Designed miniproteins, single chains, continued (5). Designs and how they scored, part 109

Each design is a single chain, and the fold is of that chain. pLDDT is the mean over its residues in the fold that is shown.

## One batch from the design tools (miniprotein)

Design m19793
Fold by ESMFold2-Fast:
Structure m19793 (fold): chain A 92 residues (1-92)
Amino acid sequence: MSREEIEEEYRKANEEAAKLVEEGLRALEEGDKEKALELFLKALELVYEVLLKGKIEEAKRAGASEEEIEELRKKMEELLEKDKKLAEEFVA
């Protein structure tokens, strides 16, 4: 996949995530904490999927080993889970 294609996917993911966050903030203001959390988690998952895809492609171009790529995946999963917990605390 080209860098331009990854940048376009990232842009679209950020636009969709921003819309989900706006809907989540509105739900939170209306007192619907459950809906707000679901929307925030969906936004996080969308952004992390495209970020990970981009980082893996950059790592491959830099000559990273399969072990380094696997470590990158694990690190991104840990960051996503941490951000999901922060979203849960934010709506609580």
Scores: mean pLDDT 82

Design m19794
Fold by ESMFold2-Fast:
Structure m19794 (fold): chain A 94 residues (1-94)
Amino acid sequence: AAPSAEELLEEARRLAEEIARRTAESDPEVAANARAIVEGIERLLAGEISLEEFLAEVEPLLVRMHSLAQARGDEETVALIERLGRVLRELAER
């Protein structure tokens, strides 16, 4: 079954929380950006920001996180960021 927008947001939140937890000591900038994405999802779920505004805020964070994780050779974090990006792209197409 196709996931709902709410289900996609919950998946994105879980992925961002996992990225933040895994990178807290190894990459504080990636962890901080992942926490910012979690906060953005909470604000979107609360109706405080629009989906368009949320996606515009999150895109540069994802690009930066991906670049940092690749530069460090952190293949697990790269895979999580790429999965988060796919979930957010599916959300944008709803």
Scores: mean pLDDT 88

Design m19795
Fold by ESMFold2-Fast:
Structure m19795 (fold): chain A 94 residues (1-94)
Amino acid sequence: LEIPEEVKKILEELKVPEELWPKILELIKNREPGLVGDYFVTSMGKVIPVEWLERYLAGEASVEEILKENGLKHITEKEFKQAVEEYKRLFGDK
């Protein structure tokens, strides 16, 4: 599976296991939101650790604190908030 270098660098930065990369890429290509291991893929093709979403939803940290602590450079605050709403809609009762 040929992985765009930009996407590969993001997956490496997030320390995503290589075994999960094909499924994440499939979701990104198809504009399909979903869970792959401990990672949430948005319909917009963004990859976010579920831990960040759950921490935000629990009120333990602001979006700014999560993004700053994790050095995230590939996602904006707006994109993170969109991911939170999508995650809640699909998995909020789980």
Scores: mean pLDDT 75

Design m19796
Fold by ESMFold2-Fast:
Structure m19796 (fold): chain A 115 residues (1-115)
Amino acid sequence: SLEERYRAARERALAIGKELLGDDVPEDVKIAVGTLYAVARGEGPLAPEAFGSDERLRQLTEEIIALLKKLGLPDEVIEGVRLFYDAVLGRATPEDVRRAVEAIEKGFEFLKKKK
């Protein structure tokens, strides 16, 4: 079912987020980061509904950006996260989505290497 697919995707995203960020980061941030990583690798995005409301998606975007800045990730990756969430909300062009995915993938490779 669609609900089972969302649950499986959320669990997968959480596992990826835990691997990348560790246990000292809020679960919602780990899920969001894991989702971005899965999208960057072409594994398909979670629907916006998986993040709750547009307001919650905005809050998660801000939390993720703050965390990525604290971890010292390049500005290109931070902009990629912003463009990805704008794309989810239907505000970005297809070219912006491609650039966002590439920047996010580069950032997670950097994060893995630093860990």
Scores: mean pLDDT 66

Design m19797
Fold by ESMFold2-Fast:
Structure m19797 (fold): chain A 112 residues (1-112)
Amino acid sequence: MSYEQSFKKFLEELEKSVKAAGEEGRKLAIKMVSVQVRTMADIVDLSMDPNASFEDLEKVIEEGLKREKELVEKIAELSPEYKDELLKSFEEYIELFKPIQREKAKKMVEER
């Protein structure tokens, strides 16, 4: 499966789960967006810090993904009909996303 295909599948499963979970699912989805925005801001800050290492960038990315996983798991608990498909699609997406982000983070440090 390509990265694009895994991401689209995750979004489709997430939409089904959020709709089934109702208002609480929508609140958790908003928290996921907040986590993504904060993680991106932290990555930008570290990219501008000449003392920041590749390992510092990896830790921020891993922490962000861990927070997202916790929110996806909570949405899955509120939508048991879609739980297995949601969790599987998220894991497949993250497994393809991690090596791409690692390569980008490595290049950012090397280009300093």
Scores: mean pLDDT 82

Design m19798
Fold by ESMFold2-Fast:
Order: C-alpha cells, then sequence, then structure tokens
Structure m19798 (fold): chain A 76 residues (1-76)
C-alpha cells in the first residue's frame, strides 16, 4: 500500500505491526527529517530508500512485488 501522507500510514501500521515500512526519499529536505522523527516517535521500524524522482514508480513497483503487504511512504 502506497502513502503520500504520514498519518494514514501510521494508522494502517497500527492495525498490523508485522508489516514492513519503506520510506522513499528524494535527495535531502526538512520534511524528510520530520517524517523520520515522527516514525521513530511512534516506534515504527522503517527502511530508507533513496530514489531519483524519475525512478519512484519503478522502485515502488519492485518493493511491492517483493513485499506485497508493505507500507510505502513517498516523500518529496
Amino acid sequence: MVFYSLNPLIEEYKKNPDRKVFLLLYGSGVRNGLVIDELKRNNIPFEVVYVQPEKVDEVVKELLEKNPDALILVVS
């Protein structure tokens, strides 16, 4: 499942905490740090995946093919 907002992802994770969480980031930005801090505050384990903007759809597809139940947050 793909999210573009943090709060819906947190609520979905709380329903089943066994799901993997991937955080897709473009470059570096203030919003990246805020999202990371909130995930840590909620004790949600996550993996950071750095991507180029033009590769986001490709990487999302690959992650979901390998991890069908994963929660993916796309941060621009």
Scores: mean pLDDT 82

Design m19799
Fold by ESMFold2-Fast:
Structure m19799 (fold): chain A 87 residues (1-87)
Amino acid sequence: SPRQERAARRSAIANAVAQVMGQAMKNNASDEEILAKIRETLEAAGVPAAEIDALLARMREIIASESDREQKLERMWQEVMRAIAEL
């Protein structure tokens, strides 16, 4: 059904971004590198540019307000999940 197909697409995108963020954590990647990889992952998944730009703007606000790396990454992940839920 369209609802099941939408749920499957959201799960696939979430898994792809989770892998990118997990790899970035292992590689101690910069915030800018993480944002760039998330953009590339969402573009490859066919997410509209306007929705990607809105998500990255919210993530930049988190980067500006949170100094703790682990809390920053957790908050960024929460914004990814929120954006995916709106697809």
Scores: mean pLDDT 85

Design m19800
Fold by ESMFold2-Fast:
Structure m19800 (fold): chain A 109 residues (1-109)
Amino acid sequence: SHEEKLKKIEELLKKIGEAEENGDIEEMVKYLRETFELLLELLKERKPTVEEAHLFMVAVIMAEQHIEYLSKEDLELLKELLEKVASTEVGDSKEGLLKKIEELEEKLK
């Protein structure tokens, strides 16, 4: 099931790109939400692998590019994901993630 989740995340990231190209914001947001939920599930069991960290960062970048279209619930999921990854990081990477969390906290208030 772990490998199946990774493959599903890769397919979702492709669908996000396709929805973006087609201007289908609702589909793009839906696939971003599903991606966050699957990444959170993977992070609950162990530290992310290099491949998982890469997929996480791609999803975060896509979310930041379209942050104005995300609902409060979507932003809360993104914040939870950022918090989980930040707890396992150190140095500049951790500081970068903490700043993103602070920006999301401001938007959620």
Scores: mean pLDDT 77

Design m19801
Fold by ESMFold2-Fast:
Structure m19801 (fold): chain A 58 residues (1-58)
Amino acid sequence: MAEEEALKAALREAADGYLQARAAGATEGPAAAPIELVAADGSDEALREALELMRAEA
């Protein structure tokens, strides 16, 4: 759905923020599972899996 494109963009932005925080020395803890997945992989497959996790929670 059209909303998925917005969610993918949001997940990518959140993952970038998470990686930025890690680069700045933040080690306080993990982001939400979907964000961690995208941050760790960064692939389209990871984004799709993250969306699936979010959809399962909804």
Scores: mean pLDDT 67

Design m19802
Fold by ESMFold2-Fast:
Structure m19802 (fold): chain A 98 residues (1-98)
Amino acid sequence: SQAALIEQMIAEVEKILADLAAGRISAAEAKERILKIVDEAEATLSPRDAAKLLTEIIRLLSEAMAASTDPETVAALRELIQEVSARKRALEAEEAAL
């Protein structure tokens, strides 16, 4: 069930980024929805599995940022990458302390 949950979370992030690229949601809405997925991952997964998922989310965000030509969207994605990266580092520090 953990593997299925991770796959579902990745699929949800991909859908959010596709909706953002299509102009169906704002950059602010995309940030809020992705951070809710990050919060759920931290609450439900081990620090190691959460850090792995956040690594994949950062990759997807970086690809979306590289594909975007809208400066506002690029700035929002850059900010989100910084926040998710900080949370990933905290999870890696927690894992190292175990």
Scores: mean pLDDT 88

Design m19803
Fold by ESMFold2-Fast:
Structure m19803 (fold): chain A 88 residues (1-88)
Amino acid sequence: SMKAQKLGEKALELGRKSKTDEEAIKAAKLASDAAYLAELEKDGRGAKLALEGGLNAVRKSKTTKSTSTAIGAAILAIGAAFDSGEEV
């Protein structure tokens, strides 16, 4: 759906651009929101974008808090992708 994909694209972009731990946390939270919508809508593309956003947030994370938040978003996105029937 457009909602999950739009949030996923925003998460991916924020994750790539993040320079601070606080920005990484914001990207991770947005990726989690995108993954949640992708799960509800069975949107495999939205789920993949959310996963990429979460992984970018992990790469930019500097604390246990930001890393845990980003990993949580990535796990949720993986679940959404499998539930959509997406091949992984």
Scores: mean pLDDT 83

Design m19804
Fold by ESMFold2-Fast:
Structure m19804 (fold): chain A 71 residues (1-71)
Amino acid sequence: EKVIEEAKEQGLLLLARKWLNMPEELKARLRANANAEQQALFAQLEKLKPKAESLSDEEIEELTKKLEEVV
């Protein structure tokens, strides 16, 4: 369904924003200890980093609320 697909995209953007706010040392440690699925997720979050970085705190809050409404 369209709503579920939008929720997945919003969830990935929220995760990318959270990833962006992590210290680089912690990110490096997480990557080093990650399995293949987790490494693929981290790579996806890195690709979304420019979009997540361009979002304001207000936009992140709105996305969080929309995701809560759908889930």
Scores: mean pLDDT 73

Design m19805
Fold by ESMFold2-Fast:
Structure m19805 (fold): chain A 81 residues (1-81)
Amino acid sequence: SPLDKLIEAMEKLAEELEPKYPELAKKIRELVRAIKENAPLSEIEKIVEEIKETAKTLPRGVQTLVLTLADEALRVYKESV
């Protein structure tokens, strides 16, 4: 499913980011957990905003990738309900 592919992409990104950006990787994994547990939309939105805030100070390429994935996660989750 689109949601399963998104989860796989997020888990892979978190693994790649962890050595340099462990706090960002942790927040991405928190988002994956919330999605798998079918958390309320308000919780998903809160985690997405925390990811966006964390990404703001990172290099532009990393920021763009993370923001794009976070927005896609929110979109796919909204469409899954």
Scores: mean pLDDT 83

Design m19806
Fold by ESMFold2-Fast:
Structure m19806 (fold): chain A 80 residues (1-80)
Amino acid sequence: SKKEEALEYIDRAGALAATEGLQEIVDLLSKASKAIEEGKYDEAIENLRKAYDLAVKEGNTRLAELISRALKLAEEMKKE
């Protein structure tokens, strides 16, 4: 499902962010994961956008890519 795929990308992004010591991104991704599980897609999108902006600022292209994929899935779920 789109929900399971989005949560998988968030989990992968969170693990990478934690390995890199990017605690603010870890916290934002945790909030996004919880929001998706609760069906709060606007809150998930907001937290994912903030996490994405920070990943770009850090120059972590892989982290930004994983967050971008989760964000796209959250936006598609909001349309349903």
Scores: mean pLDDT 89

Design m19807
Fold by ESMFold2-Fast:
Structure m19807 (fold): chain A 86 residues (1-86)
Amino acid sequence: EVVLSAKLKTRASGGLPPVSEEELLKAGEETLATLLKEKKNGVVGKVVDGEVVKEEVDEKYVGVRLEQINSETDEYLYVEARAPRP
């Protein structure tokens, strides 16, 4: 879903060859594991112009967005990769 779309969009926007559904699922699982591992006190990365930018982002990731996952505790997490805004 959201985690799967992060990897899919990166490959598509980079002009890379198409991927299988199984490869997409594995990519999503790896991305989720990485995001959970980097999570600290419900927030990861830096916020720039209202968007979260990972400090050690692979060039394959054109950008990320911070989304609020819990409004009560104000927890945020990287949920997708998107093209950086000009």
Scores: mean pLDDT 41

Design m19808
Fold by ESMFold2-Fast:
Structure m19808 (fold): chain A 81 residues (1-81)
Amino acid sequence: MSEGEKLRLERLERLVEESVKRLEEAKSPRYEEVKEELERLLEEAREETRRNVGAQEKLRRFEEIERRIREITERALEETR
């Protein structure tokens, strides 16, 4: 992996860990479902690192995955209030 890809993947891993922790602390009624969705998105990012495409295209996909993780987490947290 390029250095940029590795750093973005590590950032995504931390984001998912923090997001799952926040959902647990907030006692989200959909904790298990949202956790599974976030872990699936992280797995998608890991699969992307294995693809033989340009580093810039992979980084752009990591950005899209990061946005989805943030959006899903924010929505679930709003529902717990």
Scores: mean pLDDT 79

Design m19809
Fold by ESMFold2-Fast:
Structure m19809 (fold): chain A 70 residues (1-70)
Amino acid sequence: SELEEVARAIIAEAKAGAAAGKLSQSLADLIESLADDPERVVLAGAYLGRQGLLSPELGERALAVLEKLL
């Protein structure tokens, strides 16, 4: 549930970022294409947070979720 919630938040923020011109549409589309694999979405979100393409808070939440998947 937490994994799926964070994955949905990442997809939503990437799509909003693309609409606002802050992130490429192709990158947002790629992330949405991973929606069936929430672990991959969360991995992508952690990476994009580090690159400043998503909010730092969401990037940190993605990392926290990944750490719990030990």
Scores: mean pLDDT 82

Design m19810
Fold by ESMFold2-Fast:
Parts: sequence; C-alpha cells; structure tokens
Structure m19810 (fold): chain A 79 residues (1-79)
Amino acid sequence: MKIVVDGVVAGTEDEAEEIVREALARAGIKVKSIEVRRFGYSFIAYVETAEEPTEEQLKAIREALRALGSQNVGVWRAG
C-alpha cells in the first residue's frame, strides 16, 4: 500500500527520511520503500508499506511527526 506524508520539517532530505522512518516505526509500520522530495520549505515522503495502515496507525504517524517537530503534517493513502 502507498501512503503520502506531507509537511515534514527537516534541514535535508536525509534528515526528513530519518524523521519519517522514526515516525513510521513508532506507528508500527513496516516499510518496503521510501522516497523523499523537497516541496517548498518542507519535505514530502512517498512510502510503500508491507501492509495497509489502519486509521489508528495513520493518526500515530501524524502524532509522532508532530512530536519530532513537524506540526502541520498530512498523512493519507495514495490509490
């Protein structure tokens, strides 16, 4: 399953990937692939997950990203 994580606050793409991976790990998400791109003043991550995330897991990703410094994040399923 693909998900999109938008509004990630970091200094570099590598830092954004580390932050997103940590948030996904806190939410119990098993990651198959991740691609991070700069979007304006923040980063967007395209994540392929091994299993379909639950609504509770999507909420947990948002809460973890907020705790890691990204207060205005969107997390949604793609396709």
Scores: mean pLDDT 85

Design m19811
Fold by ESMFold2-Fast:
Structure m19811 (fold): chain A 66 residues (1-66)
Amino acid sequence: SGREAREAVLAAAPPDEPLVGEAAARALNALRELGVPDKAIQALAEQIARGATAREAAEAVVRALA
């Protein structure tokens, strides 16, 4: 669900911190384990590449699942 995906991303890093390094890897792996559609994983990867915060990345994942 969108809620579970959002919670998984926000568990990887504090909401206002950039989602980088090991935190980014944890967020990506958590979404894969949840079995979310590829579009949601792609949205997260795009946000990580842009240097987004965990909150911004979580919001993008929720939008991709809508």
Scores: mean pLDDT 86

Design m19812
Fold by ESMFold2-Fast:
Structure m19812 (fold): chain A 99 residues (1-99)
Amino acid sequence: SKIEEAIKKFKEELEEAVKLGLISEELAKELIEEIEKLAKNYSKEELEKIYEETRASVSAKIPALADAVEKNGTFDKEQQELWKKRLLGAFAGYLAELL
């Protein structure tokens, strides 16, 4: 399904960011667990009813994700902005499929 593909894309982007040292494994795990928690346990209709809760929970962690990327000394400003755009774009794709 498109929702499963969007979740997979977001998960893959987070896993790559961890491998590059951009974000902690703990932060990536928390974000993955939040998106998978509701997607696996609910029907499409139920997921649509609670998507705002999932969105709020994940969105509360997005500032920490952006901050972690910005504080990474391995990447220059252009690479930090590119990675922020990639991660936020993958998350936006996930949210679009929930709607």
Scores: mean pLDDT 66

Design m19813
Fold by ESMFold2-Fast:
Structure m19813 (fold): chain A 58 residues (1-58)
Amino acid sequence: EERIVGDQIYKDPELMKKLEEIGKEKGGIAMLRYYLEEAKKKGWFDDPLYQAMAPLLE
């Protein structure tokens, strides 16, 4: 499932690992909120994952 739900995250293995660690330690909502914060900083507003998750978690 390459680049199906998060094209920008998939290109950054270090960020993906950090998100997985946060998800395991603090849960999926904390992981997704961390992703949204990073996506906003990096301008990934057109990323499919951002478009799907931002309206649900903000």
Scores: mean pLDDT 70

Design m19814
Fold by ESMFold2-Fast:
Structure m19814 (fold): chain A 95 residues (1-95)
Amino acid sequence: MKIVELAQRIGEIGLKMGVEQEKVDRLIELARQVAEEAPPGIQTLTERRLQELLREAEEALKNGDREAVEEVLDRAIGVLQGALDAAREQKRAEE
C-alpha cells in the first residue's frame, strides 16, 4: 500500500473515533507531499512506518481507544513531516 493510501486509512480511523478533521487533512497533505518529493529510499522507509502505525490504529479502533488513535495520528504526522524534511535536506545538499 502506498504512502497516501496508508495515510488515508489512518485518517479514516481517526475520523471514525472523533479526531479533528484539520489533523486528518494535515496527515493526508503531508503524505501527498512525501509521495511527490521524497526519493524511493525515504518513501520505502515511510511506507513501513505507516504500515506499523496503521496496525496500531486498527487495534486502537477495535478497542474503542480514542486517545490511542489520536496518538497514532500524531506519530504518523511526525513520521511524514520528518520524511519531508529529510527529502528536502537531501535535495538541498545535492544543489
Scores: mean pLDDT 86

Design m19815
Fold by ESMFold2-Fast:
Structure m19815 (fold): chain A 104 residues (1-104)
Amino acid sequence: AKVLKSEEDVRSIPGFSDEEIKEAIEGIKRYRDEQRRIEDLRRELQRALSEGDTDRAQRLQDVLDQRQQQYQQRDNQIAMLLFGKTLDQLTPAEREAFEKFLES
């Protein structure tokens, strides 16, 4: 599958209007910023777990679960743009490509 990394790639999607393309690009940018924050929280969670701080680990996990639920719809929108299907319908290979796209 082709990974969409640029605004030009998004604009090449047939059937999307200029406004829909603009909203999709803004959504991808917001998603990247939020994924960085989630990665920071996950690193802090691993630190708390390694230190045996169960209370802190539980609070961090709760925050991660809440943020994952909040952004699941955005993940599905990006997956639809990249692969034409929702995040939960992605094959393991497509999931790896999706995660690599977000890291770029």
Scores: mean pLDDT 68

Design m19816
Fold by ESMFold2-Fast:
Structure m19816 (fold): chain A 80 residues (1-80)
Amino acid sequence: MKTLEELIAELKGLSEEQAVERIKETLDFAINDPSLSVEEKAALVEALLRFAYEHLSQEQIDEILPHLLRAVERIAAEVA
């Protein structure tokens, strides 16, 4: 799998619509990956949220938000 820096660089090369879809896909699949640690999942969520805040409109962030909340809930469940 690409490093977080490589993933963010890839997202910057995509259209905003493609970046939204890639972020949603990454959150949905990667957060359920049992090979990733809680720390790796948290770092991924933080990096994707930072990218969205810096590069996407509020409407696009709102589209991602349900996927992001689900990811945060899964991380919280793993540490509880």
Scores: mean pLDDT 78

Design m19817
Fold by ESMFold2-Fast:
Structure m19817 (fold): chain A 71 residues (1-71)
Amino acid sequence: PQPSLEERLAAEFYNVLEVLEKAGDQEGIDAVREEARKVFGVTSDEELDALIAKGKEVRERLERMAQQRRA
């Protein structure tokens, strides 16, 4: 089954943040977090962090599904 739009967006924000952290782009991290707050309609960092953590779980599920995909 397809993850919800919210879960999918959380996974994509998590992926972008991980790439930016590896690149050392602190300005990019801050900008992406602000955009995520607007997209999810949350005002607290705690709520945003919870959604990003959920995105990590969704990403792991999507990776497993992709590996089991038939060519």
Scores: mean pLDDT 77

Design m19818
Fold by ESMFold2-Fast:
Structure m19818 (fold): chain A 64 residues (1-64)
Amino acid sequence: ELTEEVKKLVEEAEKHGFKLKEIPKSLKEMVDIFMEMIEKSKDTEKALEIGKVGAEIVKSYLAS
């Protein structure tokens, strides 16, 4: 289950002012949401922070 990963995604989205339309049900959906947040970020520093968090979540999930 993606419970912990979903929580981290929601927290990162809220931190950067994004509202999730739906809860992701797969790793691919989570990656797609992070990519959308990066694309909507007009600030390079913000985009890099979001990308780093996304990469850490994916690594954590794959290490489980």
Scores: mean pLDDT 75

Design m19819
Fold by ESMFold2-Fast:
Structure m19819 (fold): chain A 65 residues (1-65)
Amino acid sequence: MKEEKIEEIKRLLDTGEPLTPKQIAEHLGISEEEARELIDELKKRGYNIKEIDVPGKGKFYIFEK
């Protein structure tokens, strides 16, 4: 269910570790595209998610407190 996946991604980001969409997708067993959609959904719900651009590694996402 969509809400179940939202809770799972919240738990991953709540660790405080910067994660790429690929790492989130691998951890949750979903596609990178679905991982990005879940991140966008969290942002739309008012969660404070920061994007960090790392040269050679891509964009990382972290919960900002």
Scores: mean pLDDT 78

Design m19820
Fold by ESMFold2-Fast:
Parts: C-alpha cells; sequence; structure tokens
Structure m19820 (fold): chain A 95 residues (1-95)
C-alpha cells in the first residue's frame, strides 16, 4: 500500500473527512446526501488508525458542545465508529 498514488488518495481522503466534519460542526448542520456519500467514500479509503488519528485530533480542537455534535453526526453516517468516538471523548477527559 505504498504507491505514490495510494498515498495521495489516502491523504486526500483524510483531508476530505476532516473538512466535511469541521464544516458540518461549525455550521451546526447535518451532512447533505452528497456530503454523506463523499464522507463514506473517504472512510472506505482510510485505515482504523487513520480514522482514530483524525477523530482524536478533532476531539482536542472541538468544544464540549461540538464534540457532542460530532458524536451525533457519527451516529447518523458511520454508526460503526460510535464506540471509537466515545472512547476518544473519555480519553480527552483524563488529566
Amino acid sequence: MLSGEEAMERLEAMLTLMELLMKAIKEKRDLSPEEAEEFRKALSKLSDADIAAILGWLMRVLSEEEREFLLELIRKYAPELVPLVEELIEEAKKK
């Protein structure tokens, strides 16, 4: 999985996932049908470690209210990631 093309597609998928989530969170809205399709496509190109890294970073930069909103977005569009998001929220609460 080390071709330059695959590495670029992975990076683009990471950026797309982050941008879609941040936009929805900052605008306090659900994803459009087109954005939801793009979100799922981006997820399919990423490893569990890539997804955890992006979500972990988001948990550090988001407010408490925005973290709750992100969890609700994940429940709607990627419910399989809910346990990971809940774990990251709990980890962010530790000193």
Scores: mean pLDDT 79

Design m19821
Fold by ESMFold2-Fast:
Structure m19821 (fold): chain A 66 residues (1-66)
Amino acid sequence: GGLGGAAAGMGAKDGALKGDPELGVESARKAAEQVGTEEARRGAELAAKGAEKYDPKEAGLAGVRA
């Protein structure tokens, strides 16, 4: 949780809102790498799945929960 989850959620939301799930996935992964925590990594994966569905709500919520 914490910083990595918030950053992952914001990146995934931005990607999903722009209709570009690849941007959301990349942003989520980079945020998880910055904090290096297991929770941040899991949050980034959930946020990436939300972005793949073009659902900014799911992507953002999943990332923030990390």
Scores: mean pLDDT 60

Design m19822
Fold by ESMFold2-Fast:
Structure m19822 (fold): chain A 87 residues (1-87)
Amino acid sequence: SFEDLLKEISERLKELYEKAKETGDEEAIKKFEELYHQILRIITEAQEAIAAQPEKAEEIVAEMKKRLDELLEQMEKIVKEAEKKKE
């Protein structure tokens, strides 16, 4: 469901943000926050689309998930690069 997907995304974002903060890399943290704002926009757009067309909720959620997966992959890369610099 949309609610289950939002919970999963929220938990992943929390984990990644905690890891980003632990690196102490201020540039990485800033980039993470910029991507986080993009994620919030995508979620808001999906919520509005579902409200307008509830019968298309499944398609809207699938499109949102694809876009969010791309941003989450970028976030994971940023965190990994920052962690590597600390070693």
Scores: mean pLDDT 84

Design m19823
Fold by ESMFold2-Fast:
Structure m19823 (fold): chain A 88 residues (1-88)
Amino acid sequence: KEKLLEELKEELEKMVEYIVEDKKKAEEHKQKALELAKELGAPQELLDLIEGLYFIGLHLAEKDKKKAKEVSEKLKEVVILAAEEFVK
């Protein structure tokens, strides 16, 4: 579980990094994060949080890349905290 959680954190980090730089790479890392979350047995709410983070980040990037990065980093922290509590 701990190894899958660490891989999930890495994929979320990469997704957020690419949200403003490369939409295709952001989508690839989102897909990997969802696969890892499913392997961890994540509830639907955690999967929804990952999708929501991706959706919000992409839409904000169309208006303000700096704000998109700031908001996406904060949402990533929330997703990670939820995942850590879930795997306890």
Scores: mean pLDDT 83

Design m19824
Fold by ESMFold2-Fast:
Structure m19824 (fold): chain A 94 residues (1-94)
Amino acid sequence: MLSQIQKLADEAKKTTDRFEIELLLAMMHMLYSVSTPKSVREKLSQIRQLDNSQVPQAIDQQKQVVADSGSPDAATVIQGLDLVKEVEQYLLSL
């Protein structure tokens, strides 16, 4: 999972095509969601409804919820969320 998300993040930062970046972001969201507890996944769907400028801040809140969940995959999911935040910040810089 994490290596696939990293690869998608690297590909997103190689392009200035907003459509391609948004597709890669959608794939990254899907990949880390499979390791995410159901309660946290419901909150992830709410993040996708936010303006792009608010998504990095919402991801920081999501990382805290994951950390507090006690999930054995929490560390991996948090690293995936950090990569998503990095790409969202890159998209905002375009």
Scores: mean pLDDT 74

Design m19825
Fold by ESMFold2-Fast:
Structure m19825 (fold): chain A 98 residues (1-98)
Amino acid sequence: MSERLDAQIAAERPDIVAGAEALLKDSERYIEQAKQALEAGDFDTARELLHQAGVKAIAALILASTAGDEELVSRARELMKQIDELETQVDAAKAAAA
């Protein structure tokens, strides 16, 4: 492995971890907003919010993986699973409303 890359990751690790945590919080916020939109019957808004949540969760997964933080990696994967389940619910609810 590159000692230079490992040293850079170690030096930047607190900032990378903080960035991943911020992205996870943003993803969680978008998920909660998407749930509210789904309950209101606003399927297009729910879908857009879930897309934004997914973008944040993927970015968090990349940063968490770079930092070697297995807990943050697990949290990002759990949010991605929750987003997939909610997207399926939005699609089913929209189909039932048609």
Scores: mean pLDDT 83

Design m19826
Fold by ESMFold2-Fast:
Structure m19826 (fold): chain A 76 residues (1-76)
Amino acid sequence: MSAEQRRLRLEGEIHLGLARIIEGVGIATGQPLSPAQLARIRQLYADAIAHFDRAGDDAGRAQTRADLAAFDARYG
């Protein structure tokens, strides 16, 4: 893997991690996610997918798409 591919993969992992943290905090506090929080989480998933696509990380892309689909099934 090139240095650029590794960087893109790490950026994807960071965006995916942030999406999971925001949802996790909502679950832990028992507060419903606001429309702004839902939009932010969806954007973080979209950004993660784009980074994994550019990195050629097929597994990361597939997992993130599945995670987003599961998120949308829960909230919209």
Scores: mean pLDDT 85

